# Designed miniproteins, single chains, continued (2), part 19

Each design is a single chain, and the fold is of that chain. pLDDT is the mean over its residues in the fold that is shown.

## One batch from the design tools (miniprotein)

Design m4626
Fold by ESMFold2-Fast:
Structure m4626 (fold): chain A 102 residues (1-102)
Amino acid sequence: MDEKLAAFRKMVREALKKIRQYLLDNPDASDAEKLKKAQEIIREMTKRLADELGLTDQEVFQVQFTAFSFVRDLILQNKLPSEEEIELMAEHLVQLVAEQRA
């Protein structure tokens, strides 16, 4: 159980770091391009969570919605997620799924 939650946290952290790196590498990209890339990365992450960790369709939807809302709000404010915000979001998403299984 604990190993799966650690893997979940790592996958979320890696996805959010990829989004942060994209935003750093592409400062001239439009908000629409940034949002599209963020959505693609989040979809790939949630597919891996389903395939490798057995997340349900409902859990995938909640993780995708919460992660995308977080990243969208930052992009629209022309902000980058901090490393601390990435760690907090990864923990939040893990707890969200863990609480539904309790």
Scores: mean pLDDT 85

Design m4627
Fold by ESMFold2-Fast:
Structure m4627 (fold): chain A 80 residues (1-80)
Amino acid sequence: SELEKAGELIKKRLLEAGYTEYADIDPVTLLRYVALGLGISPETLAKYVLSESTEGLSPGLQFKLYLAHVLPLPKPKPAP
């Protein structure tokens, strides 16, 4: 699945950036969670993650996608 491939790539990038709390999350669930935080569909996020293209995106969304690889995202923490 393209969603699974994109989710695995996002998960890899987040883990490499030190966000170890995402290690045990399902890749598709992580993709959906990130897409929700960015205000886009999971299918749209998967397309841009897999192509590494920002074509057709607003500057603000391009910035958010770029930062999503290294910027602290809302974390699925069980406790604060």
Scores: mean pLDDT 67

Design m4628
Fold by ESMFold2-Fast:
Structure m4628 (fold): chain A 80 residues (1-80)
Amino acid sequence: IISNSISTFNNGGDIGTGIGTGMSDYGTIGSMDSIISYSISVSDGIMVTDDTMTGVTTMDTDIVNHFNNTHSTVNDIISG
C-alpha cells in the first residue's frame, strides 16, 4: 500500500499481476477487481475473464489484455 509497488502485483499471481506490470494504477486495479467479480456472477457474458484464468499460467500479457477488455466490458454493462 505505502510504496505503491507494481512488482507486488506481479508476485501475486492474481488477475492484477499483468495489469500491475508497467503502470502505476495501484488503486484502479483494486476497484476493478470488485466490479469484475460482480459482472462475472451477474452477467455470464464476461467469460473473457475465465479465458484469462486459463491463460494465467501461460502469459501475463493475456491477463492484462483480458483484464483491460473486461474492465471496459464490465463498465459498459454496469453503465447500461
Scores: mean pLDDT 41

Design m4629
Fold by ESMFold2-Fast:
Structure m4629 (fold): chain A 75 residues (1-75)
Amino acid sequence: EEAEKYYEKGIEYYNRGETEKAAEWFLKSGDIYLEKGEYEKAAQAYEMAYFAAIDNPELRRKAAEKGIEALRKAK
């Protein structure tokens, strides 16, 4: 539930053009999904964080690394 709420917050901020905040919420959502073992949802949340963090290379790198981890565990 919390992971889904955080993902929805990410979408809200992204639609408002607050892409940095969107990326932060998507990362938080992904982290919770990852902890719950919902690897496919975690990977999707991290992918959204990656695209939202277009103007922040460090945040994009973090999202990419976590996304790869989630995808590896999903297999």
Scores: mean pLDDT 85

Design m4630
Fold by ESMFold2-Fast:
Structure m4630 (fold): chain A 58 residues (1-58)
Amino acid sequence: LEKKLEELKKERAELEKQLADNASGPPEVINSLLAQLQAVQKDIRKLEEELRRKKEEE
């Protein structure tokens, strides 16, 4: 779980960089990157919930 969370945080950083690099790009590209960023944020939240549950078992 921790390793996958680290990978998702890395993907988030890459998407944020791509948004910055494409700030003056076409709206379709920006919207696609924003949608991907939202999906990654949702996955991070799910994994954080799973980590919380796992920690409760300790």
Scores: mean pLDDT 77

Design m4631
Fold by ESMFold2-Fast:
Formats: structure tokens, sequence, C-alpha cells
Structure m4631 (fold): chain A 77 residues (1-77)
């Protein structure tokens, strides 16, 4: 379940590097917003903001955002 994925990611946080923690926290936040019933656009926007704050390049964020949107759209199907 999505809740199990969130729990696993949270359990891993202390063993990750600062960069990996920032990416994992962005994923956790996106999954939490998705479970709360937020629209996919809001989920992706929040994840983009966290990744940008963590120093991920804009071109990588844009490519990742397209992939993430597709993932959440399929999850809604």
Amino acid sequence: SVEEIIAELRAMLPSLSPREQAVAEAVIRGLELYLAGEPIEAVVAAMRALLAAAGVPEDEIALGAATLRGFFERLDA
C-alpha cells in the first residue's frame, strides 16, 4: 500500500545521505498529498519545490515531474 511505502521511506531516512534524505522527503510528501486527495498537479508542484530546495537541477526536475505525473495518473486508474 502507499502507506507502507511511506513507512518504509521514513524508516530509511536516518541511513541516507543528506541529498538522498531530501529526495526521499520529497517523495514522502508527494505520497502524503496524494493520500489526502490533493490533485496530481498540487502533488507534483510540492515535490518539484522540495527537489529545487535540495539543489536538484531544473532540467532533471522537469523530466522527473513528467514521470511522476504519469505514475500518479496510472495509480488513479
Scores: mean pLDDT 80

Design m4632
Fold by ESMFold2-Fast:
Structure m4632 (fold): chain A 87 residues (1-87)
Amino acid sequence: MALEERIARFRELAAKAEAEGKEELMIEAASEAALLPKEKVREIIENGDVIPKEYQLLSLENFKKLYEADGDEEGVAQAEKKIEEIK
């Protein structure tokens, strides 16, 4: 849920930022929102906003670690389910 919403928002914001010439600021915001390195966010934009399966898995694994650190058992369970659905 939260990851899908962040990815959808990333795609929308990246398209708007390209039109407005605010690409670097939006790449930084998208990196924080998806928990992906800036280099991978830039690669997604260069590939026409197609998010590779490997990067979806990396984002979900990073969210799982964040939820584990926060003691959010529900968040961990949701991340694990999404990881298995994508594999």
Scores: mean pLDDT 71

Design m4633
Fold by ESMFold2-Fast:
Structure m4633 (fold): chain A 84 residues (1-84)
Amino acid sequence: DLEEAERLAELLEKEIPEEVIEKLEEIAEKVGKEGEAAGLSPEETFLKGVEAVVEYAEKTLPPEIAEAFRRAAEIGVRRQLAAA
């Protein structure tokens, strides 16, 4: 649900420090570049990026916030796969 994803995104923006958001973006970009260099498809590269940022969030954020992030990522993955 797009509305659920937006609500989760608002919660995550409020609860996740800006420095952690910047690190999540850096991880996603790095995994994206590594996947492309390894010859992975855009879909495979995207999925690896999502997995990496979720893993970092689970290690760095409180369990409740990490779960919300994982849920938002799951919705994002379903939307990307549905668009492909």
Scores: mean pLDDT 77

Design m4634
Fold by ESMFold2-Fast:
Structure m4634 (fold): chain A 63 residues (1-63)
Amino acid sequence: MSKLSDFESLEEVAELTGEAGTLLLMYHSVALKHGSKDEPLVELKDGKTKVPKSVADLADKLL
């Protein structure tokens, strides 16, 4: 399980992790654009926001 799932929104993740979190969210946008259909998504606590597993793994190491 990823620590990213403890957050309710990507904005909160960015605020809590600072600029590093913001950069990870930018990677999220790029990964989705490149067709991350082959990559699993990690659901945030709100159950609505999802991020690529690769981004969640990086966030988990920072949190």
Scores: mean pLDDT 60

Design m4635
Fold by ESMFold2-Fast:
Structure m4635 (fold): chain A 79 residues (1-79)
Amino acid sequence: MTVYTIRLRVSIKDGDKAREIVEEAKKQTDVPLSVSPFFDSTLITVSAPTREEAEKAVELVKELLKKEGIEAFVDSEEV
């Protein structure tokens, strides 16, 4: 089954806030979201059946992170 996955990178120092933001985002979207530590970073993974759904969930997460003063970068996109 084809799934679109987008990963956002946030500084490891913002990991706890990123987890809080992802939990808030889960209340606003049905798209699966997860957070994991990765070396000196925190990765937020968005997986959806379509690219459009994944991109909408990514924008939601980025907007919520921006409200907390946290900058997120697209680390990778895959099908």
Scores: mean pLDDT 79

Design m4636
Fold by ESMFold2-Fast:
Structure m4636 (fold): chain A 73 residues (1-73)
Amino acid sequence: KVTEAVERARAELTELEQKVYDYILEKGWENADVEEIAKELGVTPEEVERAIKRYRERLQKAVDEAVDEMVKS
C-alpha cells in the first residue's frame, strides 16, 4: 500500500523533518510558506527547504517501490 510506504518514509525522518511534514499536512502544500514554518519551528528557512527536499525524494522513492511491487504482483 502507498499509505504504508508513506508511513515508512516518515519513520526515517528526523524530528525536524517530521514537524515540517505535519505542518504541511495541516495547512496543505499550496499554503505551506517556508518562512512561516521556520518561525513556527524555530529554525532557519534553509533548514525547512532542505527538509522538504529530502522528504519529497524519500516519498517519491517509496511510491515508486510500492508501484513496482504492485505491478510485479
Scores: mean pLDDT 70

Design m4637
Fold by ESMFold2-Fast:
Structure m4637 (fold): chain A 88 residues (1-88)
Amino acid sequence: SKKEIELIVKLVENRVQALRRMLELAEDPEVRAALEETISKLEELLKKIKEAKSLEEAKKLYQQALATENQHAALLEALERRLLRQHL
């Protein structure tokens, strides 16, 4: 349904916002590059999800969004571990 597509949109928007917050705190150039590339790809997919004509199309694009995050997962996990140590 349209409401389920709107939920997927909100999930991806929330993740982009979280990654932008991490980018504000990231000092490592390799981590910053990975975050910027991931954000850019997620924003392109988000635009496509908003234009999706079916829930099936939106779900397929959402799976691509998850795969995009997974490509840089190790670098992002390392950043998240550093941030947790600084704020705990």
Scores: mean pLDDT 82

Design m4638
Fold by ESMFold2-Fast:
Structure m4638 (fold): chain A 80 residues (1-80)
Amino acid sequence: MVEEFEKEVDKLMEETKKKVAEAKSPKEALEILKETHEKLVELYDKYVEEHPEKRDELLKILNKKDEELAKLADEYEKKL
């Protein structure tokens, strides 16, 4: 279950990095990153609802990916 969540999150992150690389502007890249954050939170909420006993493990994965997104967002913010 946790492994399935991590796999879905990793897939979303890879798709996001590809979209960000293809973005026509820093603003577009930031909008893509924001959309990915919203999708990550939605995935977390769904998995926690089905498996509340895994909440802490899932949250650790979410926080790690959110930190990665934040670092990418900071790089694009500096280009605005």
Scores: mean pLDDT 83

Design m4639
Fold by ESMFold2-Fast:
Structure m4639 (fold): chain A 100 residues (1-100)
Amino acid sequence: MAEEYELNGDLEKAIAEYEKEIATKSGEERALLLMRLAGLYFELGKYDEAIRLLEEAAGSGNLEISAIALTLLARLLAQLGKEEEAAKYLAQAEELAKKL
């Protein structure tokens, strides 16, 4: 459902549908939805919300998902010119990847 709104270019409706799905999901599935929602907020220029959602996803109990979320955080922060913060999250993602 959320993907239908994305394909139609209605990002605000896609956000509402993802938030609804997140409320009903847990664990890995919830973390994946948080990362998708973060991407939509980034497209809208709502960078603080995107960062918050990626930090929440990075707190998942799954090392693979946490590493991906931290990598996305680093990429987003680098795009915002926050190179030192980006390098810190990238290093954290690399340390988690060594445990995989």
Scores: mean pLDDT 79

Design m4640
Fold by ESMFold2-Fast:
Structure m4640 (fold): chain A 97 residues (1-97)
Amino acid sequence: DIFELFEKKLEELGGLTPEEEARVDALMKKYGIPEEARPALRLMAKLLGGIDEVERMLETMKKRKDYLSEVNLEQVKKWLEEGKYLEAAGLYLRSLI
């Protein structure tokens, strides 16, 4: 389960603070991100070193229209197995927006 893999990695990294969780909620509303993408967005916030970096990434994706028509679950799983967590989360997020 991709959701479990993202959540497990986030827990291994110490999770998010309550303030960071609230900011993730705000970004999800602002950018129309579905609940299914929340684990990926939370992990990206941890890996990028904060919510501000995630928002910069989302702004870049929006400007470039860097969205995917379909979820490539095979590629996401492969990148998770390779330890490419940021790339896996980003691919999954782009597929769900």
Scores: mean pLDDT 79

Design m4641
Fold by ESMFold2-Fast:
Structure m4641 (fold): chain A 86 residues (1-86)
Amino acid sequence: MMSPEEKAALARFAGVTEEEAVRNLERLGARSLTELLERYIGDREKAEKAAELIKNTDLSLQEIGEKVGVDYRILVRAREDLLNGE
C-alpha cells in the first residue's frame, strides 16, 4: 500500500487529487514516483534523487534537473503523462 506521503507528493507533482494521481500512476504501470521517473530518465539513482527533491523541496523542475543532471523537459513530460493518465 502506498504511503500517505507518497500519495501527497504524486498529487502535488501532477496537480491532481491523490486518488487521481495513484490511478494514473497505475495506468502508466508504475508503483511509485521514483519508478515513474526512472522510465523517463533511464537511470534509477537519478530518478531516486529527483523523486526526493520533488517530495522534500519546493524547487522548480528546472532546478531539480540541474541538480540531478537531467533535462528538465523529461521531468515535465513525466508530470504531464501523470496528469493525463497517458
Scores: mean pLDDT 82

Design m4642
Fold by ESMFold2-Fast:
Structure m4642 (fold): chain A 112 residues (1-112)
Amino acid sequence: KEEELKERVRELARRAAEEARRVAEIAEELGNITRAVAAALLGVAIEIAPDLGESLDSIITEIEAVIELAREVAEEAEKQGNEELAERAREVAKRLEEIREEVKRIKEELEK
């Protein structure tokens, strides 16, 4: 059971990293290279975090940072009149919020 929960964390980290890469792509399409690089680096950090034995709190914090970047990228897209990119960024933020909640549930289960 504990090994299954650890593998689930790795799967969730990989999914969060994929969503971080989507934020980087959207930011790049908007011409925001700084946010694109930040999202890409957070994606790498999240993907390797379980293998480095980082705490679930650290992984949650990194996912929250990507959610904030996705929201900022969505606002930037709206300001540029690019509603398609704004909607894509909002969908990424929503999926990351769902992943974050799954990681929180695993943390609660491990603390029982």
Scores: mean pLDDT 87

Design m4643
Fold by ESMFold2-Fast:
Structure m4643 (fold): chain A 107 residues (1-107)
Amino acid sequence: SEELKEKILELLERAIEILEKMIKEKKATKEDLKEIYELLKEAGELAAEMLDPNSEKYKKIVELMHEAILLLQELETLTLEKAPPEEIIELARKIKEIFEEMKELIE
């Protein structure tokens, strides 16, 4: 449905905005990370409703979501360990690229 597509795109764009803020500010907060997880979860649930589960597009989105979750967990660990800002920025950029790729697949 077009309505589901637009909602998924809004959720992914919001996550990209948060990641861009993290890169600009050289900081990831617990609150921002929690919001990205919630946005990713909702986008995943809507994508599962909208897309054919046997499609290559859906399989690719599931792979990207899994990769994003693993990198978000790594970003949480780096934040807790007070890692250098450069490492936080690099990881946030990688996560942002995954969200942008998911957005292109939905568009």
Scores: mean pLDDT 88

Design m4644
Fold by ESMFold2-Fast:
Structure m4644 (fold): chain A 55 residues (1-55)
Amino acid sequence: SVSDVDRTVERGRSLIDRQGRRTSLTYGDDVGQRVRDSNLASLDRQARQQLRQVQ
């Protein structure tokens, strides 16, 4: 369902933010920001694909 996709996206964003923060502490803010941006773009693509299959 659409609500299942929305919940998955919300959880994914929280995990990506947490991982990005840890990456920033280890490799610096530039690297952490790039990793977050890349992962958020991937999550958005996955969500759009899932929504196409549900709707």
Scores: mean pLDDT 79

Design m4645
Fold by ESMFold2-Fast:
Structure m4645 (fold): chain A 75 residues (1-75)
Amino acid sequence: MKELLEKMLAKAEEEVAKDPNNEEAKAAVKLLKAILAGDVEEVRRIMFEYAKKYVSEEEAERIAEEAAAFFAKQL
């Protein structure tokens, strides 16, 4: 799992290097770095901030909690 996440991070960093204005690639780098650092609370915050752009605040909170719980259980 960590090896796959590190590979995904390298790819996301490549996309940021090609286009520094790519906000989605920047968000992916931030999220993957938080996951690799084991910062469950930062993962929750990033997921909540991203998800609330597309769904209700209540649903975004659920998605963030599920992501944080999944990560904490696997690491």
Scores: mean pLDDT 77

Design m4646
Fold by ESMFold2-Fast:
Structure m4646 (fold): chain A 96 residues (1-96)
Amino acid sequence: SLEEVIEEAVRQLEEMIPYMETLSDEELREAARQFMGLAFQRLRQAGLDSEEDVRRLLRALVETVRARLSPERAAIAVEAMEEAAREYLARLAAER
């Protein structure tokens, strides 16, 4: 279900937080984009490909990052996550 995919993604993201704190700005952007790619892949494998499903997943992950990283680090990660989501939604729209 969407709830299960979100809960699993949030748990995996929380496990990465200590690692994300040690990364450079560029490495953090790359790690965030790669994480979002995997999260979207899992969402798609579950048959959840609506814009609403993608936005709900993004919101949960953004809230997790903002709660766990310093404000400056969170801003970098969130920007990369939102960019990845925008690109993914554009691809989904093009497929329909």
Scores: mean pLDDT 88

Design m4647
Fold by ESMFold2-Fast:
Structure m4647 (fold): chain A 69 residues (1-69)
Amino acid sequence: SAEIEEKTERLARRVLAGMPVERAFAALGLTPTPEQVAEVEALAAEARRKGVFDEALRARLAEIVRSSL
């Protein structure tokens, strides 16, 4: 959905820019579990190592966004 796509892109951008994961979720009105926060922190670490949220990382991020709506 357009909402999931928009929130995924905004979450990816903010987290890559160094925003704490919990704050990024809160700014988007998302309610993640502690496990989802930890998973996004791991995805963010991988994205920073690569310099980008690639298609595979974005796909995983979108599933987390969908489940935290």
Scores: mean pLDDT 86

Design m4648
Fold by ESMFold2-Fast:
Structure m4648 (fold): chain A 78 residues (1-78)
Amino acid sequence: EKEKALELLKKGEELAKKGGEKGIAEGLYYAMIGYEIGASEEAKETLKSYAYGVAADDAELAKKRFEAAKELVEKKIK
């Protein structure tokens, strides 16, 4: 559901503030899964904005963290 997706996005922000690099990575991936399971176009846009927000001045670093988060959660979920 959309509600679940938004909750995971918010949780990701909290993790980013507390967990640093690892927290940002896990938070982003959980947010990505959340929007996927309850996906809507609006949720997709929100996730994109959030992902860029973690490293506004370094898009390459933000992308790398996002990819690392994806790998981590794929391993955890499996």
Scores: mean pLDDT 55

Design m4649
Fold by ESMFold2-Fast:
Structure m4649 (fold): chain A 80 residues (1-80)
Amino acid sequence: LGEAARRMGEALARLFRTALASSAEDGKRAGEVMSEVARIQSLAIKSDKTTAGELIKQAAERVQAAADELEARLAARRAA
């Protein structure tokens, strides 16, 4: 749990940092992903440890994918 939470926190920091450096459109996308993560965290709090671990892992994977997507868009926009 602690390791998955740490990775999610790091991914969220990356997403937030990219959103601050990006357009309002990218910021809106980051906000949508953060809202989804908050929903998953709410479910995890009410779940057993095994289910909570899987939910946190899924949230971390989604945030990581979104951070990678926004970073790629920022890089492409910089190159264009």
Scores: mean pLDDT 72

Design m4650
Fold by ESMFold2-Fast:
Structure m4650 (fold): chain A 69 residues (1-69)
Amino acid sequence: MTKEEVRKAIAEGSKAAVETKEEDFEEKLEEWRRRSEQGDVAASMAEGILRIKVGVDKVIEENLKKKLE
């Protein structure tokens, strides 16, 4: 891949991850993980960013759930 192709792939992957709805997290995470294993740089970036987003949401939900008990 050229340097420009890598930069474009990173931008596309980042945008895709940010735009992913909470309901689609699991499906998109698995899809991008499979594609990143095949060398898709955009998918690798999307997976990384989505994992961060999911991690933050999970911590918030777990803390809220414990407080309701």
Scores: mean pLDDT 72

Design m4651
Fold by ESMFold2-Fast:
Order: C-alpha cells, then sequence, then structure tokens
Structure m4651 (fold): chain A 70 residues (1-70)
C-alpha cells in the first residue's frame, strides 16, 4: 500500500528505497488507532528526517495523498 503510493507520487524514486521507506511507515502506522492518518503522519515525519532527497519527496507526496483519502 505505502510502497504503491510512494511510487505513484514519485515514480523516479529507486524501488529499493521505496520498499525501505514503505516498511518503516507501515511499522509506525501500525501503532496508531487510525491507520491511514497514522501512516500520513509517519510519512511526514520521515520525510523531514530523510537524508535522501528522493525518499523525502516521495514520502511527503505519499503523506499528502493519504491525507486526502483519510
Amino acid sequence: LIADLIAKEAPETDPVTIEIAAAEVERLAAQSEDRVRGAAEAARQMAKTASDPRISRALAEAAELLEKRA
């Protein structure tokens, strides 16, 4: 789910980095009561701390898409 959203918002992002970022967001989201809202918040926080600009951009765009859906 998260990996698909990252790929959709930032198709230029390397597949391996998408999988790593998506796994972290899913793990963090699992701890929230509202999974979709939790995933969006986790993605936004990871985007701010990501050292790879491609991952940062992909996570920020995925967070925006998740917020629209929530």
Scores: mean pLDDT 69

Design m4652
Fold by ESMFold2-Fast:
Structure m4652 (fold): chain A 63 residues (1-63)
Amino acid sequence: AAKFTEAEKKELADFAQEEGVSYNLPQAVINGVFNKVWNNADRYANVEEAKAVIRRDLRNLSK
């Protein structure tokens, strides 16, 4: 079973899209970061921690 609910998955996907677009990143890069975080969802204590990882990784790719 997934660690997060379907609603939390949508929240993480929407967050990745908003952050990635704000950094002017290609859709493939945004999708890659989201999928990496989602596939490692068991490593995160909560949705906020997963969002922090998405933001960090997207920011690093925008440099």
Scores: mean pLDDT 83

Design m4653
Fold by ESMFold2-Fast:
Structure m4653 (fold): chain A 94 residues (1-94)
Amino acid sequence: GRALEVELLEGMARLIAAVAELIERKAPDPEFLLAAARRLLAIAREALRLGDRATAREILDMADRLVALAERAGADPAAVAALRAELAALRAEL
């Protein structure tokens, strides 16, 4: 059911964020951080589709942190800008 789907998405988002933070502590990989942020955005869209705005907000906050870390690690500015635009659009749906 819907509740089980939300719990699964929340668990996946937390795991992805934890793995990204662990990798950052060794050597930040901007491409991995952007890929993790893109996965979190997909999960946030699904949370919004399910009507869980609280979960979507938390996941978007995690994605925003990963995008900021990727930018500091030297990620492509165009890719960073595109993800920030997607983040802003999803936050407007909250």
Scores: mean pLDDT 81

Design m4654
Fold by ESMFold2-Fast:
Structure m4654 (fold): chain A 82 residues (1-82)
Amino acid sequence: PLKAALEVAERRGKLHGSEVNEEEVRKKTEEEIELLQKELGFNKEQIEELFRLADNPEETAEFLEKKLGKKYEYGEGMARRE
């Protein structure tokens, strides 16, 4: 799951035309996984399914909405957790 998330983050970095800091991307991805486990109660299999959908952010958002029963924006909801 980490490799898929890193690959998506690298693609986003390239789209923004900015230099990608791999260590920072890896750290943010790890924090994202921890948030999914702790805040949302997702198990490893559910997180792996999310990262399989990571190539399509819309499908990922739909998957999260279906599992949580509420609207979830990829990046927005996670950014609001300190």
Scores: mean pLDDT 56

Design m4655
Fold by ESMFold2-Fast:
Structure m4655 (fold): chain A 58 residues (1-58)
Amino acid sequence: EREALLEAMYRAGKILAEQGFTKEQIEKTARLAAKTSGHEDLIEEVVEAALKGYEEAK
């Protein structure tokens, strides 16, 4: 489900940011996750969710 994917990526972005990964690395990870899960149409939303997690982890 779309909501579950976005929530998972938000949490992943938070965790990766806490572990010292850069914004660019988190964005690349999110784009790859969307493509490999068959959600290419959601790439920008998935990236946005992950980066929201990154910003809130600061």
Scores: mean pLDDT 81

Design m4656
Fold by ESMFold2-Fast:
Structure m4656 (fold): chain A 77 residues (1-77)
Amino acid sequence: KEELTAEELEEAIKHLQERIANETDPIKKAYLQQLKDTLEELLKLLKQGKISQDEVQALLDERSAQLGAEVKAQLAA
């Protein structure tokens, strides 16, 4: 229900890959690439049994907050 599964991570990675391919702004492309890299790392760790479903969601939430803060800082500068 509320937990992000390996299948959902794979779909999210595919979605980001498609958006990256269609993005022409190098700055936006870099941010999308960072998010994709994060999801790929989490999927790898999940498949290796190194992290649980709960840990995936918590780590993704933390990284999303960091990326949002970075974007906000750039817009404010």
Scores: mean pLDDT 71

Design m4657
Fold by ESMFold2-Fast:
Structure m4657 (fold): chain A 95 residues (1-95)
Amino acid sequence: SSVKEQLRREAERLPEVARNLERLVRSGDPFDREVAASLLTMSSTSYLMDKRVPEVGKEVAELFREARDHVLRGDGEGVRRELERASELLREASE
């Protein structure tokens, strides 16, 4: 189904997003971190209400919120772990 294709593509994209956020966190620029945190918050809210993923949307939303907190703390490794876990859940939901 088109929904499964969308979820698979989102899961495949997340590792690249995680690498980009790790680089941004390492830059130390407070403005870039706030922008990234805002975008992660929007993604979290989106997945929480996402009818395509009723069984895992809450957990995915939580992982994006935790990634936001890691960005604000300057913890690039934490961002990567949370988003890699979110990628796994979305991949499983696409099956």
Scores: mean pLDDT 85

Design m4658
Fold by ESMFold2-Fast:
Formats: C-alpha cells, structure tokens, sequence
Structure m4658 (fold): chain A 82 residues (1-82)
C-alpha cells in the first residue's frame, strides 16, 4: 500500500518538475523508503499548519503555497489509506 501511494505521489511531483520519475520510483519500491517519503510529506503538512496557526508568524504567499501543496499531498495519502 505505502509503496503504491509513494510511487503515485512521486510521479505527480516529477510531472510538475518536468523530471523523469524512473529513479525515484525504483527507490520507492523499497517499503521503508516509501514509508519515510510519506512521513516527510505528512510532517511537512503538519509543520505548515502549525506555522499558519501561530499568530506571531508572518503569513507570506510562499508559506501559503507550501502549506496548500503539503495539505493536498497529505490528504491524498490519508484518502488512499482509508
């Protein structure tokens, strides 16, 4: 399950970057590598949400874009696991 989810996300990210996903997909065939990749995406979403929730932080367009992308990817992971 995690391998398939990680490979799907890696293909999507590679398409956005105009990169060949082949090498990333080979590495993500390993379940531990896939799990770490998904954990990084989920962790990034949590950190972005925490930054936006902190009233002392300046909300920049860059931070909003990062938070939006991380939340979309984290939501896809949760939906695929459900």
Amino acid sequence: MDVEIAQALAQRLAARAGEDPAEALEQLRDPETARRFLAQVEGAAARADAALANPENIVTPELLAIAEQARELAAEIEAARA
Scores: mean pLDDT 74

Design m4659
Fold by ESMFold2-Fast:
Structure m4659 (fold): chain A 84 residues (1-84)
Amino acid sequence: MQEEMDTGVALVAAAVGLTLLRKNKKALSPEFIRRLTELALRHPETLPAAVEVLEAQLELRDRATPEEVATAEEALERLRAALA
């Protein structure tokens, strides 16, 4: 049940992140990226959605801080390694 609830939270977080990135063209905070990454690594079924969020974040490099870009790149490497 708690695991099921955490998976739901991860999917909602990914959906919200994608909406902010694609509609509003606003970079996600390092804290949001770290939280999303932790949730996705604990719930492998959410890995593809989390990867999509991080790829969308990196498309907004010109609107992101160097810390936001670096955090997203590190997170994306971790998630891609887990998905492989």
Scores: mean pLDDT 76

Design m4660
Fold by ESMFold2-Fast:
Structure m4660 (fold): chain A 85 residues (1-85)
Amino acid sequence: MKEIIEAQMEAGVAAVEGAVKSSVYKSQGNDIEALQAALEGERRVVEILEEALRRHPDSEELRRQLADEREELAKLEEQLKKLKE
């Protein structure tokens, strides 16, 4: 339980870092760089949760959260592809 909470907090920090970098780029008019920063942050969130789930395979909470974050990652990747087209 405590280790699961620690992993969730670490994932939260990665998400905030991505959001902050994205906001900085967006304020400068760099929409592609802003989206890339958000995508990089979300990839780190997924990596942290995958590692946590590997150590706690019985955690339905981590499995559900990882599934939600993977969906968000896929949406961001699709948005980036559309912007680069």
Scores: mean pLDDT 82

